# Ledger of designs, part 8: designed miniproteins, single chains, continued (2)

Each design is a single chain, and the fold is of that chain. pLDDT is the mean over its residues in the fold that is shown.

## One batch from the design tools (miniprotein)

Design m4261
Fold by ESMFold2-Fast:
Order: structure tokens, then sequence, then C-alpha cells
Structure m4261 (fold): chain A 71 residues (1-71)
């Protein structure tokens, strides 16, 4: 339950992209939207998950991991 104001600019951008999408996104989709590498986005997603600000689900159709904003 970390404060949103303590997020790095990159972590905030990832969260805002999830809010704007109004659907779960893959790390690849986030990387494409933000002009970042998948590894950069994945690191931000791990920190956001640790803070309880994003969750993840498995897409049963594609088998891909999808991420969504919790806060």
Amino acid sequence: DEELSTLTPRQRAVLEALYEAQRPLTAAELAERLGLSQSTVSRSLRELEKKGLVGRIRDPVTGKTLYYAVA
C-alpha cells in the first residue's frame, strides 16, 4: 500500500497506460505504447505488483500474462 506519489516517472507512466486502456495489457503492449523495452516495463510491473498497485492474470485464450491497475 505505497503512495502513488512515491512512484518513479516510469512506474507512473505504466500505471497511467493501464488506467487509460481500461483493459488488462501484456508487458509487450505496454512497451509498445510507451516506447520502452519489455524488460524495462517488466521491471516496473514487478515493483508495482510489490506495492499492490497492479495485479496480473493469465489470458486463457492466448496464454499470455496480462496486467491491470488495482489502485
Scores: mean pLDDT 79

Design m4262
Fold by ESMFold2-Fast:
Parts: structure tokens; sequence; C-alpha cells
Structure m4262 (fold): chain A 92 residues (1-92)
């Protein structure tokens, strides 16, 4: 269960990264960031329900980093760091 949820979180963050990269102006960037934060918040609740506090923490910290990003480049970096943390977690 938890491994699949981590894989789904990675896929969600990769989609969010594409949306952020595709943003043409500040409004589109703000919308892409808000959608990413909302998606991560939903996945955090699923992680907590599954008893996966570590996954919930990674998702929460990643959402906070995305929300704090002022530029497209900062938002992409926050997303990439989140994806890397989740991928490292899948290592045996």
Amino acid sequence: MTKKLTEEAIESLEKAKKNVEAAKDQLELDIAKAMAVMSLSVMKLAALKAGDEELAKILDETAAAIAAAKTKEEAVKALEEGIERLRKRLEE
C-alpha cells in the first residue's frame, strides 16, 4: 500500500512540474502552484490514514516549499527536491 502511494506521489509531482514549466505568466504559475499544493495536501491525508508519517512529512514539506517559491525556477527546484526525496525512499 505505502509503496504504491509513494509511487503515485512521484507521478503527481512530475505532472505538477510539467504544469509549472508550462506556465506562461505569473497567474498561470500561481494556479499551477496552488493545484500542486492542494494535490499534495490530499495525498498527505492518505499517507496519514495509511500510518505513513514519513511520507506525510515529505509531502507536507514539499507543499510548503512550493508555496514559498516566488519564481518558476524556485517552484521547479522545490518539486525536483520532493521527487528526489520520494525516489530515495523507494530504495531497498
Scores: mean pLDDT 84

Design m4263
Fold by ESMFold2-Fast:
Structure m4263 (fold): chain A 55 residues (1-55)
Amino acid sequence: DEELEAFRRALEAVKAGKWDEAERILRSIGYSLDPDKEVTIRQLEGRIARLEARR
């Protein structure tokens, strides 16, 4: 749940252009951003979808 919420918040931050915020959120759960914005968005969307499928 905490991980799912963190990924959702990070995705919104990336879409809003707030990279520093997204990086801090992901660091708090032990993850890092990909330098490619499109790759980062796809990775976050994929992780969110997998976590949502378990709920």
Scores: mean pLDDT 76

Design m4264
Fold by ESMFold2-Fast:
Structure m4264 (fold): chain A 68 residues (1-68)
Amino acid sequence: SAEEVMAELERLKAEAEASTDVAEVERILQEMEALASRNAEQFSEEQERRVLGLLVEVADHLAALKAA
C-alpha cells in the first residue's frame, strides 16, 4: 500500500540521516528514488509532495556530507 511505502521511505530517510558515510547515503537515496518511482501511481498528490520532501532532505544531507 502507499502507506507502507511511505513508512519504508521514512525509515530509509532516518537511516540515511544517521549515517556520515557518503557512499552509504548515496546508496540509500538511490533505493528511495527507485522505491518512490515504482510506486508513483499509488500516491495521492499530498503523498507525492511528502515523498519529494523526504528525497530532498536526504539529498541535502548527502550534499552537506560531501561539503564537509
Scores: mean pLDDT 87

Design m4265
Fold by ESMFold2-Fast:
Structure m4265 (fold): chain A 110 residues (1-110)
Amino acid sequence: MSHMEKEIERKKKEEELQFELDVLRAFADIAWVMRPSGGEEADRILLKIVEQLVDLAKEAEKLGFSEIAQEAYTLAARILARAMGLPDPPEEVTLEQVEELIRQLKERLK
């Protein structure tokens, strides 16, 4: 009986994380459209979105939602690469690769 309750809570958490990922993707699209007029301020907004994507991905990994985690890392890396004029990252991206791209963009904004 406790197993069914845990399965329901797990499904709710998966849906919550997927919804948060979809919201962050929408915010990134808006920030990207504003980037040509926003300059460094748009890049700072993109950095905040990327940091939230990394937090989401870490939570998803901890809970075993590997697909949501991978999608969040890939989106974060893509945002960072495009902001810096780098080629699009591979489909599977590690946290270490995302953290290195965050470091590079932060150095450019100093």
Scores: mean pLDDT 81

Design m4266
Fold by ESMFold2-Fast:
Structure m4266 (fold): chain A 74 residues (1-74)
Amino acid sequence: MERDILVALLEITLAIFKINGEPKEAIDLLRKAIDAVENGDFETAAKYLREAAKLSDEETRQFLENLADEVLKF
């Protein structure tokens, strides 16, 4: 996955979280993950995605955990 595609996917995920009324803490963590990816700090981005996953339902948690694994391949 290219960085620009990853950022776009995370931005879409952030928009969905806002529309669904997800907890502010989860939204803030996802925003921090996007900032970390844009700065090339993939380990920090993966950490924030995993923290956001803990605040999410089972389906969203699995999605965010998979994104964290993909981020760590950079």
Scores: mean pLDDT 80

Design m4267
Fold by ESMFold2-Fast:
Structure m4267 (fold): chain A 89 residues (1-89)
Amino acid sequence: ATREELVKEGEEELKEAKKYGEEAIEKLKKDEEAAKEAEKKLEEAVKKMKELIEEAKKSTVEEAEKKLVEVAAIAKELKAWLDKKVKEA
């Protein structure tokens, strides 16, 4: 894979995570506190994912691959946390 392809995969993962988070927040609207917690968690995850994608742009292909693994891990953790919050609401 090229660095460009790896960065594109990271950007797609970020877009999916954003959409998933927005849909979860919509489901939590009845609980203002839970909705605020979800918004903060999404903002933190998005910020970290963006930082890793920017670092990947400056990295070797091998380092970019590792940073993409971290991006995917952040997305997975975010989705799991949001799913738990939605079920508890």
Scores: mean pLDDT 84

Design m4268
Fold by ESMFold2-Fast:
Structure m4268 (fold): chain A 65 residues (1-65)
Amino acid sequence: SLEEKAEEIRRLLLEEGASEREAEGVAKAVRSGNITQIRAALHEVEEAGYLRAAELLREVLEELE
């Protein structure tokens, strides 16, 4: 489910050094199922270098498209 994937992404972000605010923002985008918001979150995550979270975000986008 999107909720389970959002929580996994949130956990990965925290493990990779993201703040609680950053991690929750990305998780909220994933829970929304909104492709535009998820793409924006992926761009932010990639710029920050959170590689594991970025990989899972790409998988979410592939499943929604």
Scores: mean pLDDT 85

Design m4269
Fold by ESMFold2-Fast:
Structure m4269 (fold): chain A 102 residues (1-102)
Amino acid sequence: SLTQSPTSLTVKVGDKVTLNWTASEDVNSQIDWFKQKPGEEPELLIKNASTLAPGVDSRFSGSGSGTNFSLTISSVQAEDEATYFAYDRKSNTWGQGSKLTI
């Protein structure tokens, strides 16, 4: 089974998007979410499952605990086109990525 889903999706500007990550074991809230654009360094969006990183747009939100976690983007904008990664700090494991196309 995929730990991060969906692996790719195509949406329209203004759509609401939810990306999911399922851990194989209880990781508490030690899940961070990152945004990666080609040629750029990964940007931290969400820390500890639900804490919005400083300077990140409030359209991004995180939720979940235990084994099930989600990143939500309300009202997608063109600049949100990127690959999104969940990171498990307990195991130091990266998710496979979810490629968002607009």
Scores: mean pLDDT 83

Design m4270
Fold by ESMFold2-Fast:
Structure m4270 (fold): chain A 62 residues (1-62)
Amino acid sequence: GAKELAEIAEEKARELGKETKDKEKIQEELYKLVGPLLQKASDDEAEAASAAILQALNEHFA
């Protein structure tokens, strides 16, 4: 569901943040990871996952 996609995106952002501080590279890698999952998700789930990715990026790179 949407919550699981959001949790995956947030956890991956934390992992990528250990390897690089380049926000653009992290965003690109997150969308590569969740892209196929978003295609199988409902519109509501895709919207929730996208919001979670933005929140994770803002929280870790604010």
Scores: mean pLDDT 68

Design m4271
Fold by ESMFold2-Fast:
Structure m4271 (fold): chain A 67 residues (1-67)
Amino acid sequence: MDDVRTRIQQAAIKGGKKLLDSDLSDEQIIQGLQDIAQAARDGLDSGDPESAEKKIQEIVDKYLKEG
């Protein structure tokens, strides 16, 4: 089974949950989820789960620091 897909999917779910559980505005949550989805897509296209995981974490950290 494609471990790349599984790792990226888990990172996206975890990151998205952190944003949804935050005190961010609906607009910030939607934008953050879109950024996570883009990072996940880019990671799947490149076959690099480590870069995708790092990018998703950076996106989550960025939004949470502004919240």
Scores: mean pLDDT 81

Design m4272
Fold by ESMFold2-Fast:
Structure m4272 (fold): chain A 88 residues (1-88)
Amino acid sequence: EKKELAEKLFKEAKELYERAKELAEEAEEAEKRGDLEKAKELLVEAARLALEALEKLAEAYKALGDEEKAKKLEEGIEKGKKEVEELE
């Protein structure tokens, strides 16, 4: 059943994205304290988790047959990966 698989993937994506937001918030707090190295480390980790969330969303839309949404997410993932590579 593809619908159940998609629902599971949506839930996993939401959990990963929520964790990414928490790390991004911690990064902002570290930056405000002048800890730029820690802020950068946390932002890289947040970006990686956000990319994983997008990958699960793309898989969910593929499972539902929504190829257009899946393709749009895959394009976003490619751009995000490039940004993370440049930051490292």
Scores: mean pLDDT 83

Design m4273
Fold by ESMFold2-Fast:
Structure m4273 (fold): chain A 80 residues (1-80)
Amino acid sequence: SEVEKLLKIIKENYQKLLTPSGELTPESKEKLLKEMEDNKKKIKELLEKEPSEELEKALKEAEEIIEELKKLEEERRRNS
């Protein structure tokens, strides 16, 4: 489904950002974060057009992943 593809991209980008063995450039990190936010927005737009249990679950999961990533970045900024 379209929602599965969007959520897969969010999860794959999250995993790339957490895996330090391929240390990403600042530009690559920004691109991955933007792609995650864009895909979350698309899930939200799909949910607003056609409410479904699958879309509600996917949006919640996407929001939780992105919020966790933002908290991790904020924590790193405060501890540096």
Scores: mean pLDDT 78

Design m4274
Fold by ESMFold2-Fast:
Structure m4274 (fold): chain A 74 residues (1-74)
Amino acid sequence: SAEELKKKILEEVPNAVISGNGKEVHLFIRGKEPQENSLKEDAMHVTVDNVEDAVKAGKIAAEFGYSVIGPPFK
């Protein structure tokens, strides 16, 4: 579930800021985020401090079956 995903991300990346709900996880690095009014309301937004934490959060989201969008993953 979305709540289980949020808990697991916070276990591995305790400084992550998570907002919204949706079937996609959008990853952001702190200080490189779009403005609030540019965020998709139907997505879960996860803000982390660095690339390594973004990799961890993205892998967890993929394990839960979520689509992951964010820097620097392609």
Scores: mean pLDDT 72

Design m4275
Fold by ESMFold2-Fast:
Structure m4275 (fold): chain A 60 residues (1-60)
Amino acid sequence: SDLERADELLGEAVRYAAEGDYERAIELVEEALEYARRSDPQRAALLEKGLENLRKLLEE
């Protein structure tokens, strides 16, 4: 399902972020967000907040 695919991509994003690869983590969260928007708008809103936080880490 779209939601399961979003969760899988989020798991990969968390691993990349833990390794300090925030650019790849952002790409994976953006892909997960597309799936979440199709199935769960509330989940999508949470992912958008996560994206803002990851982008801020790149600026710091």
Scores: mean pLDDT 81

Design m4276
Fold by ESMFold2-Fast:
Structure m4276 (fold): chain A 101 residues (1-101)
Amino acid sequence: ATYYLLLGRYYYSQGKYDEAIKWYKKAIEIDPNNADAYGLLGRVYEKQGKYEEAIKWYEKAIEIDPDNANAYRNLGKVYEKMGETEKAEEYFKKADEIEKR
């Protein structure tokens, strides 16, 4: 899985988001319990402006790792970009709560 995550990050850094998605999905196929891979995939969709897809992948990250404060914070940022201010604040609050544990 690590090799595919490195490839995904490489393509992401080059702005090749479709290639990054391909390699992150391969990482998930090999290790479906890697919460970081789901978070990285969500980030690529967010950069493409595909906010509904970004939300689905960030939600998968928190299903696998419910203590992933970064995934909750990223969900908040996506909802804020969509104009869903109240929902964004709810996710930011959850991230802060986890960080204080």
Scores: mean pLDDT 85

Design m4277
Fold by ESMFold2-Fast:
Formats: sequence, structure tokens, C-alpha cells
Structure m4277 (fold): chain A 80 residues (1-80)
Amino acid sequence: MEEPSERELAVLEAISSASRTHQLTARELAEILGVSQSTVSRTLRRLEAKGLVERVRAANGRTLYRLTPAGARYLAEHRR
């Protein structure tokens, strides 16, 4: 597997931590990580391309993100 960037690991970690309580939007991820929404959106696109995260459409029209089973394994393998 390609070595994950610190940004990719941070995004996966935030989704993993929050998914026990709720699913996160790109905006909420940006607020948690202290970065721009455009930075998070680019990182999420890369993670989606790798099959590590997926989009879920919420009833209010918001796009939420969750880990795939592959994403959970990838995080566990690269997490400290």
C-alpha cells in the first residue's frame, strides 16, 4: 500500500473516532482538524479513490463520510 500522508491519517482517525457517535461532513472535519474545508475535501477525494472512505447522503441534503471496512483496516495498520 501507498504510505499515507499525515493529513490522510488525521482525516481517517477523526472519522473513526466520530463514527461511534455520529457521521461527519467535510466542514465538521475541517473544524476538528483546524484546516480549510477545501484541504479536507481534496483529502477525502483521495481517500474515496482508494476505497477507504465513502459518502452518505443525509436526509437534510448534507454529505456525510464514513470509513469502509478497507479504510478501518488501513487505519489500524498505519495508526500508532
Scores: mean pLDDT 74

Design m4278
Fold by ESMFold2-Fast:
Structure m4278 (fold): chain A 56 residues (1-56)
Amino acid sequence: SAVDVLKALLGKRWAEVAASRDPEYLAREVLRATAEDMETNPRAREALEALLKAAE
């Protein structure tokens, strides 16, 4: 399930990130893709806000 979420978030960059096997590179690409997605996709922003609220 986590892999499917990452594939959806990273799109074309998923193959490059997965091949690197570098968790720091993965973390940076996830943060970048999430920031870009929040600018263009209100659903992604709402989902992130819901996750942050649930974590409290």
Scores: mean pLDDT 70

Design m4279
Fold by ESMFold2-Fast:
Structure m4279 (fold): chain A 71 residues (1-71)
Amino acid sequence: SMELEELRQAALKGIEAARYHGEEAIKRGDFEKAEKSVELLEQGAEAVPETREEALKAAEEVRKLLEEAKK
């Protein structure tokens, strides 16, 4: 339905925003905010099954950057 497609697009925009904020937090050395972005992406994956794969991939990408920055 049209409403489901609108919800999917909104979820994808939310995933991209959370990933962007997580990556920007890492660049600033704000690792607590980066962890929060990963948490939000993982919660989003559980809450919105239609975009679960995209949310988990974004969470994994931010987590890898975070672990590299902590070395």
Scores: mean pLDDT 86

Design m4280
Fold by ESMFold2-Fast:
Parts: C-alpha cells; sequence; structure tokens
Structure m4280 (fold): chain A 82 residues (1-82)
C-alpha cells in the first residue's frame, strides 16, 4: 500500500510540473494515474482531488466531455470520502 502511495505522489508532482509548463496532456495523464492509485488504496478524498485536477487539465485541452467525466468522478469520490 505504501508503494502505491509513493507512486501516486510522484505522479502528482510530475502532473503539477507539467501543468505549470503548459503541458496539459502530460498533466492529465499524471493526475489520472495519481487518482487511480489513490482509489486503489481507498483514499477517496485524494482520488477526488486528483480527478478534479484531471478535469482542469482536460478543460485546458478543450476536451469538454472528458472534463465533465472527471468532474463527475471527483464528485462521486467526495461522496465516498464521507
Amino acid sequence: HMELREEAEKHYQEGVEAYKKGDYKAALDHFTRAAELFEKVGDYEKAARFYSLAAQAAEKLGDTQKAEEYRNKALEFYEKSK
């Protein structure tokens, strides 16, 4: 479980760096991977946060449909985190 959290944290850091550089495609890939890893370890609050970041990256790419899908996933995991 600790290894998956470390991998997720690495993807988060790489996603933030990519987003700051304007590489929204790389940011989307990294944030999505981080969300999936936190989902796998049952950390639904962090999974929701990273799906929200993935939605922001998708919006920057002009992919409105994908942004909506990730926003819906973020809301779902926020509900599970209660």
Scores: mean pLDDT 86

Design m4281
Fold by ESMFold2-Fast:
Structure m4281 (fold): chain A 65 residues (1-65)
Amino acid sequence: LPSDETLRKVLREERDDILESLSRLTGIPVERLRELSEDELVEVLRAYLEGGPEAARKVIEEKLA
């Protein structure tokens, strides 16, 4: 799996594309995903890589609660 620092670099370069992809995969609106910090989005991406869209969705819901 990529390191957190690698995920941060990818996120900085492709932020809007990643947010749109996460929105499509999880069903959570892009505007809600824009509320997440860089650190929180790295955690979401790691969850996605380890457990797929459902794992990512769970992390997003916890962070936005």
Scores: mean pLDDT 82

Design m4282
Fold by ESMFold2-Fast:
Structure m4282 (fold): chain A 61 residues (1-61)
Amino acid sequence: DRERAEEAARRAREELEALGLPAAATTVYQHVLKAAEEGLSGEEAEEYARRAVESARRNLA
């Protein structure tokens, strides 16, 4: 689960940076990793990361 969470966090960071949102990228990355350390499953981390990126895209449209 930690490896899945790290990959989800890394992917979301890259996508948010590509959207021009480096502060959001850092926040989401740190949030997902911290939550995973506290027991968040890999699946939950992937869903959180996906929603964060989708929300950012909607706010830029």
Scores: mean pLDDT 79

Design m4283
Fold by ESMFold2-Fast:
Formats: C-alpha cells, structure tokens, sequence
Structure m4283 (fold): chain A 70 residues (1-70)
C-alpha cells in the first residue's frame, strides 16, 4: 500500500504551495501589471496543487493508493 507515498507527496505539494504563496505575495506587492498577471497565473497553479492534495487526502481516508504522477 502507498499510504506513506501519498503522505510524502502531500508534504511535497504543501512545500510547493508555500513557495508559490511566498512568490505570489511578493508579486502582489508590486504595482507592475505584468507582475500582477504573473501572480494571477501562480494562483491558478496553487489552486491545482490544492486540488491534488484534496484528492490525495481523500484516497488516504479510503485507504487506497494514488495514481503515480504523469
């Protein structure tokens, strides 16, 4: 069973989200429209990663293995 692998992947994704949130915060403080657009794009990536964590947490609750990343 890959419960440990799923937990490790969740921790990896949470670290990526933390990095993205730090970058978004820096870009949000800018008055530059291009940096604002970049922040918006990174926010979409953050939302995707949060959705992946949600799916993985559900698989952990069901005791099932997640599919390997592409």
Amino acid sequence: ASAEEIEAEIRRLEEEIKRLEEEIAKLKDSTDPEKQKRAARLAVVRAILKAEIYVMRRLLAEGKSALPPP
Scores: mean pLDDT 78

Design m4284
Fold by ESMFold2-Fast:
Structure m4284 (fold): chain A 94 residues (1-94)
Amino acid sequence: IDQVVQQVQNQFDQAVQSDPTSAQSIISQTVNDVIDTSVTLTPDQVRQLQSQVVNIFDNTYQQTTDPSVQDYIQNQRDNFVRTTNAIIARKQAA
């Protein structure tokens, strides 16, 4: 999962250098890719991935000055946590 975390960091770093519309597009695509990857992982790996990606969200939020991008980051962070928690719960119930 370290490689996936590094890819997320690189994409979010690119997003903060981009215009607001492009930043939102990069963030949403990256989040969707990570969620897709999390379906193939074990519950413990999803928890580890969730923790590390949440840290990237929080750091990116602190680096962002545009309010619309900040709101989008928080919304995507909440969606990511809820979705990955659901994936963990489903894997543990199976």
Scores: mean pLDDT 82

Design m4285
Fold by ESMFold2-Fast:
Structure m4285 (fold): chain A 96 residues (1-96)
Amino acid sequence: GELIEKAKKLIEEAKKIIEEAKKLIEEAKEQGNEDAIELAERAIELAEEAIKLAEEAIKAAEEGKEEEAKKLLLEAEIKIGLALIYLGIAKLLLSK
């Protein structure tokens, strides 16, 4: 239902964050910006954790554990939000 669709959208968003962060790491390496590399790597780690939580939420929803699925989705959303913040700061460091 809706919980599984929400989880799939979060996985797709997290994958886009990972792709963008990998591109930023390449640019940061060319500029020698170690801080931007570290922030982008943290964004990847958070996005990977969000994918795992969203996959666990799909399993919980399929097993009828709606409250557990909702909690896992909230944790995934928080990690995606943090990943976007880290990615944004990394972009800002590269814009000088």
Scores: mean pLDDT 90

Design m4287
Fold by ESMFold2-Fast:
Structure m4287 (fold): chain A 90 residues (1-90)
Amino acid sequence: SELKEKILELVEEMVELAKKVAPELSRRLEKKLEEIKKETDPDKILELVKEILAEIAELGETNSEMQNLTLELKEKLLEIIDLIDEMKKS
């Protein structure tokens, strides 16, 4: 699916953005990327993405240095959620 390929690309971009500033978050995102690669159910992919969103939201509240990173990551997550919604319509 082209939509799934774009979702994976966006998660890979999030991994790269996090590597420099939050390497532990980057490792967790890599693990979620592998789980999303194996998942075919859009509802289960959405659950994985919501888990990522919760982790990013927590990081943004606890570390002011991470606020710019967490905003960029949230923007990519919202795009991923829109792509999942499109997958459900297909």
Scores: mean pLDDT 83

Design m4288
Fold by ESMFold2-Fast:
Structure m4288 (fold): chain A 55 residues (1-55)
Amino acid sequence: EELKGKKAKDLQELLKKLGYYDGEIDGVLDKKLLEAAKKAFDFLPEIYQEPIKKL
């Protein structure tokens, strides 16, 4: 499943809570969000892990 819109915003919110992301909650899948998600990968719910692996 592709990370976009609300799902991307939910991921940004989660990564901010975990301290891996300090950018804007805009739902855009940019390099900063991808780097943060990869660093926090082991702490993310399975629902986010599968889309991140495909990126």
Scores: mean pLDDT 73

Design m4289
Fold by ESMFold2-Fast:
Structure m4289 (fold): chain A 71 residues (1-71)
Amino acid sequence: AVDALAAQLRALIAAGASLAELAPVVRQLVDMGALETAAELLREAARAYAQSDPVAARMLEHEARVIEEAA
């Protein structure tokens, strides 16, 4: 379910998970057609990572934009 995947992605973000760990969950949300949810959670991750890992934050913002454009 979309809610379960969103909860999983939020837990990974809270744990400071790598982009490689976030990617499979994001792909599952996209595959289910939850594009707006996926983009919003990627922006949430970008905000969370902005201070500690600005490179990862920029990559997450870019990925969110790509998904938004596909919606």
Scores: mean pLDDT 83

Design m4290
Fold by ESMFold2-Fast:
Structure m4290 (fold): chain A 76 residues (1-76)
Amino acid sequence: AEELVKRAIELAEKAKELAEKARSKEELLEAEVLLGMAEIELGVAKIAGASEELVEEARKAIEEAWKALEEARKKL
């Protein structure tokens, strides 16, 4: 269960990095796909009984990545 949370965090962090570096809508699409995968991994981890502390960490990482993606969209 915890491994899925860690994967969700890794995917969210990578998505945030891609969004911050994005120069086109196509590059943002890649970040968006990674964020979708992160949300799926977190959802499965929650069902599997992952710790509340790790789930909250992953949720914050995903939220920060979505903020970065929205900021990048405003500039494109």
Scores: mean pLDDT 82

Design m4291
Fold by ESMFold2-Fast:
Structure m4291 (fold): chain A 71 residues (1-71)
Amino acid sequence: RVEELRERAIEAAKAGDSETALELLEELMRVSDARTAAEAAREIAKEVEKVDPELAKKAQEMSDVLAQLAA
């Protein structure tokens, strides 16, 4: 489920659908613990950095906040 949400978010971002990508990232945060969500958000940020740098920055910020909550 987490893996599927991550892949779908990356695919939506690559298609130019930043809104759907953000919704999927938020869903991932709701269905995962903070540590798992932080790891997934970081992977999304890396994968979409070349396609949607604004979304990548948001995902990285989310990852940083979630990592702080998990630690």
Scores: mean pLDDT 77

Design m4292
Fold by ESMFold2-Fast:
Structure m4292 (fold): chain A 89 residues (1-89)
Amino acid sequence: SLEEEVLEKTGILLEKAKKLYELMKKLDAESQKEIMKKLEEADELVREAGELVREGKYEEALEKLEEAEKLLEEAIAKAEEEIAKKEAE
């Protein structure tokens, strides 16, 4: 069901957010600030998805959750890149 898909995608986002949080502990304040902006955008998309779910618009909610997932993936990639740069210096 679409409701099950929303629940599954929400679980995936929580796992990605947890991974990002652990990576952020290894970053300097400037890199953390850049990643926080992407987290704020992802959080806004999740909030919009929640409103769409309340309206019964599950397909549109899934689209918002997929956008949030992409932002979290970009933030994770950026965090991993910054960590790799510091460990190579």
Scores: mean pLDDT 84

Design m4293
Fold by ESMFold2-Fast:
Structure m4293 (fold): chain A 65 residues (1-65)
Amino acid sequence: SIEEIRAKVEEAARKVEAARRAGDREAQLKHTQELAKYMRELAELEGSGNVVVSHDAEGRLVVEV
């Protein structure tokens, strides 16, 4: 369901933030890819187009739909 995918997006986002705070760049990148996957799936379910996920200079996630 859409609610399940939203929960996965939130979980992945928390994992990215935890890895960032821990200074684990490899884990941060891995979880960012996971977040991008779930956000793309959420956008497809909501009838939206492509989703682009990146990091800004401060390491914060940036999402464009």
Scores: mean pLDDT 74

Design m4294
Fold by ESMFold2-Fast:
Structure m4294 (fold): chain A 53 residues (1-53)
Amino acid sequence: SNALLRLALEAYAAGLTTLEEVRAAFPGLSDEEARQVLGIVRALAAGAEVELP
């Protein structure tokens, strides 16, 4: 879970907004993991609080 959060923070900082962009940036992720990363990115973009480890 912490690894996906780290990748999501990297994706958010890079301005990635779509599933295809996330998959292109992190080709080692499964489709489910890529969707989880995108979900966190969208939560960050919507102003949801995400606690840093």
Scores: mean pLDDT 77

Design m4295
Fold by ESMFold2-Fast:
Structure m4295 (fold): chain A 73 residues (1-73)
Amino acid sequence: SYAKEFEELKKELEEKGRNGEGSEEEIIELLKRLIEVAKKLEEAGVATEEQLKLKEGAQNALKASEIEPAELP
C-alpha cells in the first residue's frame, strides 16, 4: 500500500540522515518518491497531518537543491 511505502521511505531517509549516508542523487530520488506517495495518499483522502508536513518538507528540500542564485525582479 502507499501508506506502507511512505513509512519505508521515511525510515530510509531518517536512517541515511542520521548516519550521514547516501549521495545527493540518492536522497533526491527518495524525496521525490516520498512526495509522489504522499500525494497519492492525499488524493485518496487518507493522508495524516504528519505525512502532509513531511511532504511539504521534502518539497522545500528539493526546491532548495534546484535553486540557482537569481536576481529578484
Scores: mean pLDDT 74

Design m4296
Fold by ESMFold2-Fast:
Structure m4296 (fold): chain A 94 residues (1-94)
Amino acid sequence: MVLEEIARKAERLGRERIARAARSAAAMVRDLLGEDPAAVRAAAAEGSEAARRIVEAVLALRAGDEERARRAAIEAVAVLAGVPVEEVERILEE
Protein backbone atom coordinates (compact mmCIF):
# COMPACT_ATOMS: atom_id res chain seq x y z
CA MET A 1 0.00 0.00 0.00
CA VAL A 2 2.54 2.68 1.05
CA LEU A 3 4.88 1.63 -1.82
CA GLU A 4 2.10 2.13 -4.38
CA GLU A 5 1.32 5.54 -2.81
CA ILE A 6 5.00 6.57 -3.07
CA ALA A 7 5.09 5.43 -6.72
CA ARG A 8 1.95 7.42 -7.68
CA LYS A 9 3.01 10.60 -5.85
CA ALA A 10 6.62 10.45 -7.11
CA GLU A 11 5.40 9.94 -10.71
CA ARG A 12 3.05 12.95 -10.40
CA LEU A 13 5.95 15.07 -9.06
CA GLY A 14 8.29 14.02 -11.89
CA ARG A 15 10.53 12.04 -9.50
CA GLU A 16 10.91 9.09 -11.89
CA ARG A 17 13.85 7.42 -10.09
CA ILE A 18 11.87 7.27 -6.82
CA ALA A 19 8.72 6.14 -8.69
CA ARG A 20 10.63 3.26 -10.35
CA ALA A 21 12.26 2.30 -7.02
CA ALA A 22 8.86 2.20 -5.29
CA ARG A 23 7.33 0.03 -8.06
CA SER A 24 10.32 -2.36 -7.86
CA ALA A 25 10.04 -2.55 -4.06
CA ALA A 26 6.27 -3.21 -4.30
CA ALA A 27 6.89 -6.08 -6.75
CA MET A 28 9.53 -7.60 -4.43
CA VAL A 29 7.18 -7.38 -1.41
CA ARG A 30 4.37 -9.07 -3.37
CA ASP A 31 6.70 -11.87 -4.53
CA LEU A 32 8.07 -12.53 -1.02
CA LEU A 33 4.61 -12.47 0.63
CA GLY A 34 3.87 -15.63 -1.38
CA GLU A 35 7.06 -17.40 -0.19
CA ASP A 36 7.61 -19.61 2.86
CA PRO A 37 9.40 -18.06 5.88
CA ALA A 38 12.70 -19.85 5.10
CA ALA A 39 12.85 -18.33 1.60
CA VAL A 40 12.08 -14.86 3.00
CA ARG A 41 14.90 -15.14 5.57
CA ALA A 42 17.31 -16.50 2.93
CA ALA A 43 16.67 -13.38 0.82
CA ALA A 44 17.84 -11.22 3.75
CA ALA A 45 21.04 -13.27 4.21
CA GLU A 46 22.13 -13.17 0.54
CA GLY A 47 20.59 -9.87 -0.52
CA SER A 48 21.62 -6.25 -0.85
CA GLU A 49 20.74 -3.56 1.70
CA ALA A 50 17.51 -2.96 -0.24
CA ALA A 51 16.65 -6.69 -0.12
CA ARG A 52 17.11 -6.70 3.68
CA ARG A 53 14.70 -3.75 4.00
CA ILE A 54 12.18 -5.55 1.76
CA VAL A 55 12.46 -8.68 3.93
CA GLU A 56 11.94 -6.57 7.09
CA ALA A 57 8.81 -5.03 5.51
CA VAL A 58 7.41 -8.49 4.60
CA LEU A 59 8.09 -9.92 8.07
CA ALA A 60 6.54 -6.84 9.72
CA LEU A 61 3.42 -7.16 7.50
CA ARG A 62 3.08 -10.84 8.47
CA ALA A 63 3.36 -9.86 12.16
CA GLY A 64 0.72 -7.12 11.79
CA ASP A 65 3.26 -4.40 12.62
CA GLU A 66 2.05 -1.77 10.14
CA GLU A 67 4.35 1.00 11.44
CA ARG A 68 7.49 -1.16 11.13
CA ALA A 69 6.40 -2.35 7.67
CA ARG A 70 5.88 1.27 6.56
CA ARG A 71 9.33 2.38 7.83
CA ALA A 72 11.10 -0.60 6.21
CA ALA A 73 9.29 0.03 2.89
CA ILE A 74 10.26 3.72 2.88
CA GLU A 75 13.89 2.79 3.66
CA ALA A 76 13.91 0.21 0.84
CA VAL A 77 12.75 2.86 -1.68
CA ALA A 78 15.42 5.28 -0.43
CA VAL A 79 18.17 2.66 -0.86
CA LEU A 80 16.95 1.59 -4.34
CA ALA A 81 16.64 5.22 -5.55
CA GLY A 82 19.91 6.30 -3.91
CA VAL A 83 18.27 9.14 -1.98
CA PRO A 84 17.92 10.02 1.72
CA VAL A 85 14.90 8.60 3.58
CA GLU A 86 13.74 12.17 4.23
CA GLU A 87 13.34 12.72 0.47
CA VAL A 88 10.95 9.75 0.19
CA GLU A 89 9.06 10.99 3.28
CA ARG A 90 8.63 14.41 1.61
CA ILE A 91 7.03 12.66 -1.41
CA LEU A 92 4.45 11.10 0.94
CA GLU A 93 3.62 14.56 2.37
CA GLU A 94 2.51 15.76 -1.08
Scores: mean pLDDT 79

Design m4297
Fold by ESMFold2-Fast:
Formats: structure tokens, sequence, C-alpha cells
Structure m4297 (fold): chain A 60 residues (1-60)
């Protein structure tokens, strides 16, 4: 699960550099729902959200 979260994080951070903030936030929301359905711990999901949001804000 941790490796899956790391792969999702890397991909969303890369997309944050290329796509609009709204599109990346929508993709993050969908990824979070999928990870929650797989039983990923809340702490890993919060770290993912924080990292992606920071990448979006850095672009703005």
Amino acid sequence: LKKLVEEVKKKLIELAKKLSPETVEDLLEKAVKQLESLGVPKGLIEELKKSVKEAIEKKL
C-alpha cells in the first residue's frame, strides 16, 4: 500500500506541473476515494493530500 501511495503521489505532483489546479484537485479527490476503498491508512492519505496541494500552490 505505501508503494502504491508513493506512485500516486509522484504522478499527481507531475500532473500538477502540467494541468490546471481544478483538474489536479479533481484527480486527487478520485485517487483519495480509491485509496480509502483499498483500506489505506488515514495518515498516508493526509500526507498525499498535503504533498499534492503544496505542488499546486507552488505552481500558482
Scores: mean pLDDT 79

